# Designs tried in a protein design run: designed miniproteins, single chains, continued (3). Part 105

Each design is a single chain, and the fold is of that chain. pLDDT is the mean over its residues in the fold that is shown.

## One batch from the design tools (miniprotein)

Design m11645
Fold by ESMFold2-Fast:
Structure m11645 (fold): chain A 85 residues (1-85)
Amino acid sequence: MIRLEALPYDEKLEEEVRKLMEELEPEARELAEREGLPVETVLERLVLKRKYGWEVTVSIDEEKGTLSITVKTPEGKTLYRETKI
């Protein structure tokens, strides 16, 4: 079901992302098992790296109950985000 409120709906972009997800799914499953992360999270990370050159690192701190995301852009900038899970 497509959300009508999702203004950036682009069928061509969805097909491109879907094809990348299918291509990267086996690699994402292997990395998810090694890192202890959900396959969907690893898959999104790989898609962003392939499409935009962003290096995304996701870490779960079970003692703090937090998820941390570190993004490195091709320009050498680092973005950090922490959220509660």
Scores: mean pLDDT 66

Design m11646
Fold by ESMFold2-Fast:
Structure m11646 (fold): chain A 64 residues (1-64)
Amino acid sequence: MDELREEGERILEEIRENKDSREQAQLRIQRFAREAMERYPDEPDLVSQLVAELAARINELLAE
């Protein structure tokens, strides 16, 4: 799961650097969620928690 957290940090950096819209950020979250679920099919609750955490952090970033 450390790999997923690291990927989440990269997504946040990309959103900040590219000045992504909410729609673009949402698309990145959807891709992340899909990939995470495929890599960790036996850990759906943990994947869901990490996706929710990333989404919350992105929303905070976009509010700035």
Scores: mean pLDDT 78

Design m11647
Fold by ESMFold2-Fast:
Structure m11647 (fold): chain A 66 residues (1-66)
Amino acid sequence: SFAEEKAKLEEAIKAKDWEAALKYAKRALQAHPNQARAQQLVDSALAKGYSEDEALILAALTLRPE
């Protein structure tokens, strides 16, 4: 589920395991029921100058389990 993958993302960030964080961010985004909102958050982060990997992580952290 989105909530399970997001929890793993947050644990990876605490561990400073950026490879795992990116993996779980991608899984969380894919598992989220609102794919349009997920894509909007990624696009917004990219427009602000974040890298692709940073945008995926930030979008996944910003999304809430709906």
Scores: mean pLDDT 85

Design m11648
Fold by ESMFold2-Fast:
Structure m11648 (fold): chain A 60 residues (1-60)
Amino acid sequence: LSEEQKREALELLDKLGVALATGNEALVARLVERLKELGIELPEPPTLEDVRRLIEQIKA
């Protein structure tokens, strides 16, 4: 990922974590779709564990 894509992905993953914690299913679906457009594949359904793992991978 480019630095720009990395920043966008991290922002989307942070929002996804909040959406999952608050049970906002519509927002979860939208964020998963945007992450897939960046080439970031998530298991379905995604979990907070999956979000944390991806954040760590992108930061590395």
Scores: mean pLDDT 79

Design m11649
Fold by ESMFold2-Fast:
Structure m11649 (fold): chain A 67 residues (1-67)
Amino acid sequence: MKKVAEITISLPEDATDEEIKLAAEKAAEAAKKFKEETGYDEVKIKFHTSPEKEEKATKLAEELLKK
């Protein structure tokens, strides 16, 4: 069975672009650390805010996770 963890960040709909960027950066950092320490196969990052901001945050977090 594949070991998968999930990090969910909830932000208000009026969260600024800077707040979204910081949330994505911190989520990616936490996901990397968790994966390194536990050996989980995958860590998923989810954002709950407006759809436009969710897409932006998810894309940024995905890019940061690949580094």
Scores: mean pLDDT 79

Design m11650
Fold by ESMFold2-Fast:
Structure m11650 (fold): chain A 84 residues (1-84)
Amino acid sequence: SLEEEFEKREKEVENEIKRLQDMADAIRKYGAKRAAENPENAAEIQAKTDELVAFYEQQANDLKTLLKRVRERIEKLRKELEAS
């Protein structure tokens, strides 16, 4: 049950990482469309788009780092329990 709970939580974090990446991609596409439709303001639209994309990519990377650390802690705990 504890291993199943960890697997469930890991899957939830992986799904959130994917959601953040999908959001960044959607923002890029929307920004590109808006820039094309508004060429006089294209540079400003692209700058704001890039800022939002960077924000979501940073959130995804922070979760990837957290997930890696959690996996390393779980592996260490399993080895300690096997040594007991």
Scores: mean pLDDT 86

Design m11651
Fold by ESMFold2-Fast:
Structure m11651 (fold): chain A 74 residues (1-74)
Amino acid sequence: MSPLERIEALAAEAKKHASPELQKLIDEAVEAIRAGDFERAFELLTEILRLAAAEDNAEVADLVAEMAGIVAEA
């Protein structure tokens, strides 16, 4: 599985547990990754982690942290 395929799978799973606001940010982060804009992607993933923590949403936080780890290795 390529890094992008792994990110897309994690994003799809995270969206199942995410609020509409978090779903929008997850979609924007995936689009930034597809565009090769890793700076924007990391910014968006960091914001999602902040919001998920504020919502006490451990499921989204864990999945998005894995996505951020993959982006950091890119």
Scores: mean pLDDT 83

Design m11652
Fold by ESMFold2-Fast:
Structure m11652 (fold): chain A 63 residues (1-63)
Amino acid sequence: MEEIIREIAETFGVPESKVRELLSDEDLEEIARRVAEHPEIGPATAAMAVLNRRGRDPDLLRE
């Protein structure tokens, strides 16, 4: 889980605290599941998909 948070933070250039603020434990579990099922999908791409599905703006990760 910490590794996924770190990779998302590094990819978008934001602090890990912002990733934890925008993504719940349930969101992070879904991201981990998607990456495990489709290894070609990186954690950052999976995070954007999860945010879109929940109706949240994925651009929040770019700030």
Scores: mean pLDDT 73

Design m11653
Fold by ESMFold2-Fast:
Structure m11653 (fold): chain A 58 residues (1-58)
Amino acid sequence: SALRELNLAIAAQELRAAGASDEQVAAAVKRIDAAWTASGGSSRAFRDAFLAELARAQ
């Protein structure tokens, strides 16, 4: 969906801003997307996965 694509694009931009390489961003976005899908589209699951990836990038 457009909202999912937008949220993943924002997450990718934030990870790049935090210092992650393009390869690390691609892998992180895939993990965030997988966590969101496994949760049935939970915004909390997305946020928690994103924050975990952001912590790894810093």
Scores: mean pLDDT 85

Design m11654
Fold by ESMFold2-Fast:
Structure m11654 (fold): chain A 75 residues (1-75)
Amino acid sequence: MVQLTIRLNGIALSDIADAIRAAIAALGGTVTIDEATNTFTIQIPRSQALAAGKAVIDASNGRATTLSIRAVAPG
């Protein structure tokens, strides 16, 4: 799996949280939301990482910044 950490700029996370959760769940991933920093962390299969990033950009109308991308050990 791949872990993506993404911050939203100029959009309240609550406004798009449901759309992000639905899109990532459809791609076989999970989302952890941190409203205090307006940031969310996605765990997604490597094959779907690009689709996940695109879904976030589309939902945020381009107001998303990727803070980190890293491989996650299979557990």
Scores: mean pLDDT 77

Design m11655
Fold by ESMFold2-Fast:
Structure m11655 (fold): chain A 66 residues (1-66)
Amino acid sequence: VPKVYNFNNVKEAIEALKKAYEEGRWDVAEGLAVTLKTDYPEEFEKNSTEEEKKLIDELVARYKAR
């Protein structure tokens, strides 16, 4: 799996997160949200919608509340 900070990698991660959330795999979705905010902050900001940013912020908050 390529480990590059680019638009395709961030978009793939966002799509994987949304799929995990829809499937009820919250631990996976929360882990991906933390990774996007920590390791891909600039690319995430450039390639996410406001709805995706809100979802990811909520998942990060849930992870920190554990």
Scores: mean pLDDT 73

Design m11656
Fold by ESMFold2-Fast:
Structure m11656 (fold): chain A 65 residues (1-65)
Amino acid sequence: SEEMGEELLELLEKLAKELGVSLEDVFRGLGVTYDPSMPPAELAERIAAALGLSVEELIERLKAL
């Protein structure tokens, strides 16, 4: 969902800030195109797929950090 996509992107942005990098840098490192005009749900699905996870599974893993 868009809401889950937004939650995932917020968690990734928080992690990126803690690592001293941008969200775009995280996407680039995983070989995923970062396009801010793309719906959050689509961006979230692409990044999760690059990691072999569902959006929900990636959210759970990020929350466990």
Scores: mean pLDDT 82

Design m11657
Fold by ESMFold2-Fast:
Structure m11657 (fold): chain A 68 residues (1-68)
Amino acid sequence: SRADRRARSNAGLAAAVAAVAALRAEDPDYTIEQIIARLEELAAKETDPLARAVLRALAAWLRQHQAA
């Protein structure tokens, strides 16, 4: 269902945001570029296609917004 699909999308985004927060907890000096690179590494190692797509989408989002 659409609601089920949205819930999965929201869960994936929440997981990606949690991953970014975890990376910053490890190294508070992480730049946006380093976070983007790390998200792409995590996406490459991710076995679930949906989670992989969400990680790549977040990396693309951050890349777009760092130019502002």
Scores: mean pLDDT 71

Design m11658
Fold by ESMFold2-Fast:
Structure m11658 (fold): chain A 85 residues (1-85)
Amino acid sequence: GLVIPQEEIDKVAKTIKDEDIEKLINELEATLISLEEESPLSKQIREAVKKAKEALKAGDIEKAKRYLALALLLFEKHLQQLKER
């Protein structure tokens, strides 16, 4: 699978506001539902979103931000691949 450096995950996680976590999770879930084809990368994004949602439900805000940051970074890579042929 695609490996995102922890440093980049931490950097993105710091930009996420507590009040935006649930909104960003819901937006990513809605976007993933609209994808017609499942790839190894889209599967990794779905798993990261699920982990963020589980962490948020458990009240682990730091863990939720880290998994959400991972999902956002993986989604950026997915969009980049779609632009490259």
Scores: mean pLDDT 79

Design m11659
Fold by ESMFold2-Fast:
Structure m11659 (fold): chain A 65 residues (1-65)
Amino acid sequence: MSEEEIIEWLMKNYGLSRKEAESLIEFVKHRDTEETRKHIIEYLKRKGLSEEEAEEAIEYVKENL
């Protein structure tokens, strides 16, 4: 799956901006550890996602990159 398709999916399903979706992809690509994952979840929760939605978004990016 292309990064553009992942960006569009994140924007459509979670209401993330393009910049926020791009940031999530970069975090997953470069920093996918349990500690970093917790920081990403907290960030996404501050952007209005639930904890479950944040986990789903991270897993979707990881599986489709």
Scores: mean pLDDT 79

Design m11660
Fold by ESMFold2-Fast:
Structure m11660 (fold): chain A 83 residues (1-83)
Amino acid sequence: MSELEKLIEEIEELARKMGFSEEFIEELRETLKMMPSFSPEQVKAASDHLIGLFEKLKEQFPEYAELAERAIELVQKMRDLLT
């Protein structure tokens, strides 16, 4: 699904810009790629976890606030597509 692949790529790029390790970005990509196989409850749980991670990053590093907010928006869009 091209729209899903585009969302995953955008989230990866934002995480890279926020200074996340390449190891974390690989784990993130693998998780996001598996989300279409998750139940709606699992998709919501995974999305809430990622949103929480970006919210914490935003609190600790205000310089990343705009990037983190954009990443949260993309995770929410992905959740909506899969639920």
Scores: mean pLDDT 82

Design m11661
Fold by ESMFold2-Fast:
Structure m11661 (fold): chain A 110 residues (1-110)
Amino acid sequence: AERERTLANLDRLRAVATPEGQAAIDKAKELLPELTPEQQRLLTYAAGGALGAMDRVRDPEAQVRIANITARALQEAAEAFVKGDFERAYEILSDAIVEASRIVAEDRAA
């Protein structure tokens, strides 16, 4: 089920995130039942992309940064979807993907 895939990716991010990031993940999980399957799939792909970015960085601190930034973005995007602000939700997820890619590039340049 799509929800099971979303939850699995969220749990993997939660394991690396700080307490603040973990709280954001927990809030995103609470909002999952309010989201359509298509919206849940977008969160699954965003979280999966972040996990892939984390695998590409060597610095554990960079992994934590990616996890925390993505955690906040997933919460904010889920809240935006619930409010019907689809454009804002897509912007939040897109910005998080760009930021994670920047962290990967910075880590690999160091």
Scores: mean pLDDT 86

Design m11662
Fold by ESMFold2-Fast:
Structure m11662 (fold): chain A 97 residues (1-97)
Amino acid sequence: SEKEKELGEKLKEAAEEITRRGMEGIVAHGEEGAERLVEGARRLLEYAKSSLEAAKEVGEAMIRVLEEYEEKTGEAGRRALEEVRRLTEEKLAEMEA
């Protein structure tokens, strides 16, 4: 629906911005920053749970930003990326079941 598309677009933009801020947290705080980012990602996916399209857009946006920052965040960023991918896959599977 039109409202679902609008929600998806707004959540995608919010997910990108929140993830970029989370990446700065990984650069500054390493593993602690990564844990905070993963917790934020879980909350964003939970917020999007009423719309499969919105959840997909949120997950994809977070993964894309994490991939873009992989070289800056090192091992902590790679672990956050793997966890966010897993959380996204689990949430989408839950919603499609």
Scores: mean pLDDT 78

Design m11663
Fold by ESMFold2-Fast:
Structure m11663 (fold): chain A 88 residues (1-88)
Amino acid sequence: MIEEMLKEVGEAIPESLSEEEKEALLNFARLILELTKDFPELREAYHSRIVEALKLPPREMAARLTAVAIEAIGDVIDGKPNPSAKPA
């Protein structure tokens, strides 16, 4: 459930960040969770990686979140699970 996962992300965000930075990170997490919605195992893995990244120093956090974005987009585009659509 996306809302519960987003709440966990929000709780992991450092209090030292501004409200604008917190909103940007929540929007990023929502995008990744929505992108992986049809792949539950990927969603759980990426959610865990985002929460862990938020505990890191700012530069390492940025690097980890960038890797999450690239890998999540790649996994979804590769699209190997659920070939149920017949090409017309």
Scores: mean pLDDT 76

Design m11664
Fold by ESMFold2-Fast:
Structure m11664 (fold): chain A 96 residues (1-96)
Amino acid sequence: SEEEEKLKKRLELFEEIAREAAEIARRLGAEEAAEAIEKAAEAIKKALETGKEEDKKEANELAKKAAELTAPIREELEEALSARAEELRKKELEIL
């Protein structure tokens, strides 16, 4: 359906942003933060696909851990991620 295609495109964009965030964290020497971002992203994707309360709870817990581990690099990560997220949004609009 159209709704399923829109969800798929949003999940693909989210995965790209999460991968870039993890890569930025690694370049800053924050390996634990990078791993936490990747685990949180995978859990969020699973929760959105399954809709299960157990998966949503796990996603929330992993997202909280990722936020805590990224706190020391948050300003640098947010600045780089915001610029890149806007670029990816523009590419998505060109496809539509």
Scores: mean pLDDT 76

Design m11665
Fold by ESMFold2-Fast:
Parts: C-alpha cells; structure tokens; sequence
Structure m11665 (fold): chain A 85 residues (1-85)
C-alpha cells in the first residue's frame, strides 16, 4: 500500500472513530518507519504503543488532519535518517 493511501485510511478511521482501523493503519505506518529508522520494537511492543497513542488521540480530540500531517513529517524525517546511514 502506498504511504499516502495509509495516511488517508488513518484520517478516515479517526473521523469515524474506528479504533480497529486506527490501530491497524498506524501499525502499518509504524512498521514502515521502523524499517527506515532501524527501531528495535517487536510487533507486540509496537501494537501496545500504537494502541496507547490511539487512546490518547481519542481522549484529547485531536484533529485527524493534524495526525496525518504529523505522520507525514515523521515519514519524511525517517527517510532522511535512512539516507544518511
């Protein structure tokens, strides 16, 4: 799946308050970022972190568009880190 498609899936899941969709799409983004930055989280640890962030975003009422832009910034930063290694 293209990264932009993942960002749109995250935006829609947050608009619909689809917690399962939020977790699954954020896990895919997190896995992609992990591969770029060589982060050493296991899949189980990554799911727990993502679930905690989903709960925080829902509690704080974060704008889905702000979440998507933050994920885009993280992806671009991760790509730059990967290019410098």
Amino acid sequence: MEFDELLEAVREAFKNKDKEGMVENLLRISDLLDKLTETLLTPEQRRKVVEAWVDTYLKEGVDPDEIVEELRRQYEAAKKVAEKK
Scores: mean pLDDT 74

Design m11666
Fold by ESMFold2-Fast:
Structure m11666 (fold): chain A 93 residues (1-93)
Amino acid sequence: MEGVEKWLRRLVERAKAQGKSVEEIAKLLMSAIHFHLIFENLKNLQKVLEKIQEAAEKYIRDVKEGKLSEDEAIDRFLEEAMKIYKEAVEEDK
């Protein structure tokens, strides 16, 4: 788990350095998390991915509505996505 979180944080920092939008960073994180979840062999993979997508859509809306900065939204999304990931892996075992 810790290795995955560190890798995702580095992925976000690299994407920010390349000037990617919050929407592009969210899609990148979702793809990366989906890749890791496939190897966990979760019974409810689709439901877990749906929760992560809902979180991404919420934070993207908050940025568009001026409620959060892009950096704050990305940090909150990563934290919530990691929580969903950890809970899903624990619940499936």
Scores: mean pLDDT 76

Design m11667
Fold by ESMFold2-Fast:
Structure m11667 (fold): chain A 62 residues (1-62)
Amino acid sequence: SLSEEARAVLAEVAAERAEEFAALLAKGVSEEQAQMLLAVDDPRVELSFDPETKEWRARPVA
């Protein structure tokens, strides 16, 4: 699952890349999947899995 911090970071990335996000939604990708795809493809975001909380975490690299 995604942490609250990860969801906030993913939403920020989607807002910064609004045109790409809208294009993914137009192709039938869900909002959550579109946010994740943008974050994975964005060098400014670090995705990591926390084994203690069993949550995915997303953080700005800069």
Scores: mean pLDDT 71

Design m11668
Fold by ESMFold2-Fast:
Structure m11668 (fold): chain A 77 residues (1-77)
Amino acid sequence: MDDAQLREAVERVRAALVAAGVPESAAEQAARALELMVLEGASVREVAEALGVSPATVGRRVELAAPLFAEAAAALE
């Protein structure tokens, strides 16, 4: 999968979370955390610093988004 497909998968996750009633700020944090971790290989600590949140918050955002990301990534292969 190329960077454009990964970015598309991340954007689909953000939209799906908002559609499911997740606040836009939380959906954006989840999408950005996935982008940093998957595209840039960033650690949870580095993502927490980049987003201005705790590592525990990054973990919760990733857990929320991971199943949706897996579905979107599979659909784009």
Scores: mean pLDDT 80

Design m11669
Fold by ESMFold2-Fast:
Structure m11669 (fold): chain A 61 residues (1-61)
Amino acid sequence: SAAEELVAELLAEAEKEFSPEDVEYIRKLLDRLLSQGLSPAQIRAAYDSEVEFLRARKAAA
């Protein structure tokens, strides 16, 4: 599905920027959203929110 393809794309993107632990956290989140049948737009919005949170946390360290 388009949502499954998006999740694979977003995880590949996250692997380029974040630690394995943060990528695992994102993977679990995205898998949960997929299981709930959320749209690609909703999944991307959730991903963007989590990425902003993780970036802010890294900047504060």
Scores: mean pLDDT 85

Design m11670
Fold by ESMFold2-Fast:
Structure m11670 (fold): chain A 68 residues (1-68)
Amino acid sequence: SKEEVIEEFAKELKELMLSLGIPREQAEYFVEQFKKWAESENLTVDEIKELGERVKKAIERYAAEKAA
């Protein structure tokens, strides 16, 4: 379901952020905002999957830029 896809990406994003050294509280806050936004926009499952992948890339890029 759409809710299951959102929850799966939320878990992946949180695990990614924690692996990159982002504080737990900040990672959890970001994930809650992502879930709320994805649910409010009435996105399709395919749109949520595309968005999730784009957000993962953005987080990785942000962490890389901060490490440089």
Scores: mean pLDDT 78

Design m11671
Fold by ESMFold2-Fast:
Structure m11671 (fold): chain A 75 residues (1-75)
Amino acid sequence: APSKAELEAEIRRRIAELEERLRELQAQGADPSVIDHVDAGIAVARALLAEGTEEALRRALRVLDSTLAFLDSQE
């Protein structure tokens, strides 16, 4: 199983990817509902990362995976 440090590193990488994609969506004038969904996903993942339990970190990864999959489905 991945270590806590590996989970935290992966969460930080995925948040960074989503934040970059969010900036691009905002710059392009994307649908506000899409922007809100991504922003909410990032906020939930950051809160779970701050909690820092292994269970919270695994939940953060699931939230980020779902948010990234949602964005990929919009293309």
Scores: mean pLDDT 86

Design m11672
Fold by ESMFold2-Fast:
Structure m11672 (fold): chain A 86 residues (1-86)
Amino acid sequence: DFLAQKAAEIYAEYHARMRALTLQDVAAAEAERDRLRRELEEQLARIDKLGSEQNSVTGSIQIPRALADAALRGAEEGIAEGLAER
C-alpha cells in the first residue's frame, strides 16, 4: 500500500536522523524528540480544522495520524538504538 510505503520512509528518515544525533548528544536528541511530538500534534490539529472547513467527512485525519505515528516511532527507536551503540 502507498500509505504503508510512505510511513516506512518517514520512519526510516527519523530513525536514522535521531540515531545519529543520539550518538553525538543524547540530551539534544531527547529535546528534538519532544519538540517533534509537540509539533506533530499541532500539525494534526491544523489538518483536522482544515478538513472541517473543506466539509470533508469526519475521520479523514487517519492518514496524517498514521504518518505522525511513524515519525514518532522512528525517532524513539532511533534514540534507543543510538543509546545501545554508545
Scores: mean pLDDT 74

Design m11673
Fold by ESMFold2-Fast:
Structure m11673 (fold): chain A 67 residues (1-67)
Amino acid sequence: SALEKLRAQVEALEAARAETEAAIAELRARGGDDPFSVTKVGFLEIARGSEEWLIERLRQKIRELES
């Protein structure tokens, strides 16, 4: 069903977000202030924001379908 597909997409995105969060945490734990580490964290923060936005959007669609 459409609802099952949306729930599966949310689960996949939550897994992707967890990986992005783990990567950010690892880089921060290493304490790198070098331009390469700073740039990597910047891109990962953008990726995290995009993942969070899409999860919220899909969760909203799920709520609408459950109503």
Scores: mean pLDDT 84

Design m11674
Fold by ESMFold2-Fast:
Structure m11674 (fold): chain A 100 residues (1-100)
Amino acid sequence: SKEEEVEKLFKEIDKLGSEAVDVLHKGADEKKLEQAEKEVLKIIERIGKLVEEILKLAPKDEQLKDEIILKLESLKELAESYGLKEAAKKLKELIEKVKK
């Protein structure tokens, strides 16, 4: 069903978000934030593709959109706290895409 597919995609976004947080924390700890940003940008691209699939399956699910926005905002705030302007910009663009 569409609901089962949406749940699967949302779980994949959650897993990728957790992976991005881990990459950022490790990059900060090891003083390798430039390398961490490159890895996180690839994760953000994968999240973006999953978000587009969810929006096609459930375009009017405002609660699901709000949950996605909250996850992306949290990751954006973390990227901004580390001074990662490119990652923060990509996350902001994705958030605006979800809001429309």
Scores: mean pLDDT 88

Design m11675
Fold by ESMFold2-Fast:
Structure m11675 (fold): chain A 57 residues (1-57)
Amino acid sequence: MKDELEKLLEEAKKATFEQARKIINEASRLVIQNPEIDKREAANKLAKTLKEIQKKE
C-alpha cells in the first residue's frame, strides 16, 4: 500500500498538469481508504508533489 502511494506520486510528477491532478485525487483516495498509511506522512508527500506539479505550469 505504501508502495502504491509512492508509485502514484511518481506518476503525477511525470504527467501533464491535468493528468497529475487526477492522479493526486486518486492518491488521496488511497490514503483515506487505507488505515495502515501514515496520514501525516502521506499528507506531506502529497503537498510536496502538488508544489512540484504547480512549478510545471
Scores: mean pLDDT 73

Design m11676
Fold by ESMFold2-Fast:
Structure m11676 (fold): chain A 89 residues (1-89)
Amino acid sequence: MAAVPFEVTVRLVIDGEEVEVRLRARSREEAAARLVELMRLAGVTEAGIAEFRAWLAASADEDITGEMVASIARNIANAHRERVARAAA
């Protein structure tokens, strides 16, 4: 039996450039795992990833759009990057 594919579009800032990635997964769990991998590549720490996972868990029973998931991931990544830059300056 084939699972219904999940498609999520995510926009993240990697090396100062905005990158748009379209993720395809067989399940929401696979899509979330791919997003976490991208967030790590964008320089997000485990704390930021934990915030994203907490949001996903809170929204598990909702039909959330890929745009909403991408927006949350991007906001967490940007907030983390700003904190690091401010601490270094």
Scores: mean pLDDT 65

Design m11677
Fold by ESMFold2-Fast:
Structure m11677 (fold): chain A 68 residues (1-68)
Amino acid sequence: SVKDDVLALTDAVLAGDSVTARRLGDHLLANYSVEELQEALDWVKKNLTGERKSVGVVVLRSLIEKKS
C-alpha cells in the first residue's frame, strides 16, 4: 500500500540508507498518482509523530513536486 511504502521510505531515510531510499522513492513515483501521494501526506500529518512525521512530510512533498 502507499502507506506501507511511505513508511518504508521514511525509515530508510532516517537510517541513512540512501540506496534503499532512492529505490523506494522511484517505486512511489512509478506506482502512485499525485492524488494518492497527497492523501498519503495527509495521513502522515494525522497519524505519525516525531522524526517519522517530519521526514515523511519532507519526502512526500519532494515526490509530489517531482511528479507535478
Scores: mean pLDDT 87

Design m11678
Fold by ESMFold2-Fast:
Structure m11678 (fold): chain A 62 residues (1-62)
Amino acid sequence: MTIEQLKKLLDFLLSQSAESKAFVRAHEKELVPELLKIANSSEEKAKLIFERFPSIGTLLGK
């Protein structure tokens, strides 16, 4: 997955509907493992993920 593809995916998740943030929160347990796999592949991708989804950063904690 390219940086461009990841940006589009994150933008899609956040802008899909008025409830997109609630959707992300409800599916954090499912989304976090997949996003972590992407983040572990690239530091650039990790920064994008944590910047767009601060809640994931807090879930991962320290």
Scores: mean pLDDT 65

Design m11679
Fold by ESMFold2-Fast:
Structure m11679 (fold): chain A 73 residues (1-73)
Amino acid sequence: GMSLEEYKKVAIELAKEMGYSQEKIEEIKKSDLGEVQQIISELVRQYVRDHQLSPEERRRLHQRIIKLVNEAS
């Protein structure tokens, strides 16, 4: 499985790409494994909701997340 540092790298990159604040990035850096996993899930859900992503856009986001996970591992 992914390490805490690998999860943090994925969460930080997603937060940056989604336009979240530096404050959110600092929260991720201070989070434990369970907190980072929850943050990733919530960032994705919130972004999909706020931007009303189409099925095609959701698929592209999912592929980007898979790529980030593979690059972090």
Scores: mean pLDDT 81

Design m11680
Fold by ESMFold2-Fast:
Structure m11680 (fold): chain A 69 residues (1-69)
Amino acid sequence: MDQLNQLGAQIIADTLRAAGHDDVADAVLAMAAAGASTSELLDYVREQAGADLAAQVTARVQAAVDAAL
């Protein structure tokens, strides 16, 4: 469970950094280290970086999960 949340957090952070949101990416990784779920991280991204970027992040997390299946 925690490893999947950490993988999700890393994908979220990498996507945010690619979009120029390094501060939000750093916050996401800190929240994940404190035990935040992927859902909580995605909600935070939506509030801080907007719904469109949150949707892009969600799509990348889903693609990574599908690739791991």
Scores: mean pLDDT 79

Design m11681
Fold by ESMFold2-Fast:
Structure m11681 (fold): chain A 73 residues (1-73)
Amino acid sequence: SGVEKALAHLQAGARAVAAGDFDGAISHLEDALATPGIPEEARRHAQQGLEAARKGDSFAAAEHIGRAITVLE
């Protein structure tokens, strides 16, 4: 499903942030956001995670990605 695909990308994005791979995190978060039909709350958190990753803010990126994952679980 679209939700399962978005969840997989968000989880990969979280792992990339933990590894200091912000380019990888950005790519995965963009793929998650390109997935249609995810809840607005998850989309909002994923967008905030993407913005934080673009700024190199690992704590904020991890927090927002984690919130998006929780919404989809």
Scores: mean pLDDT 89

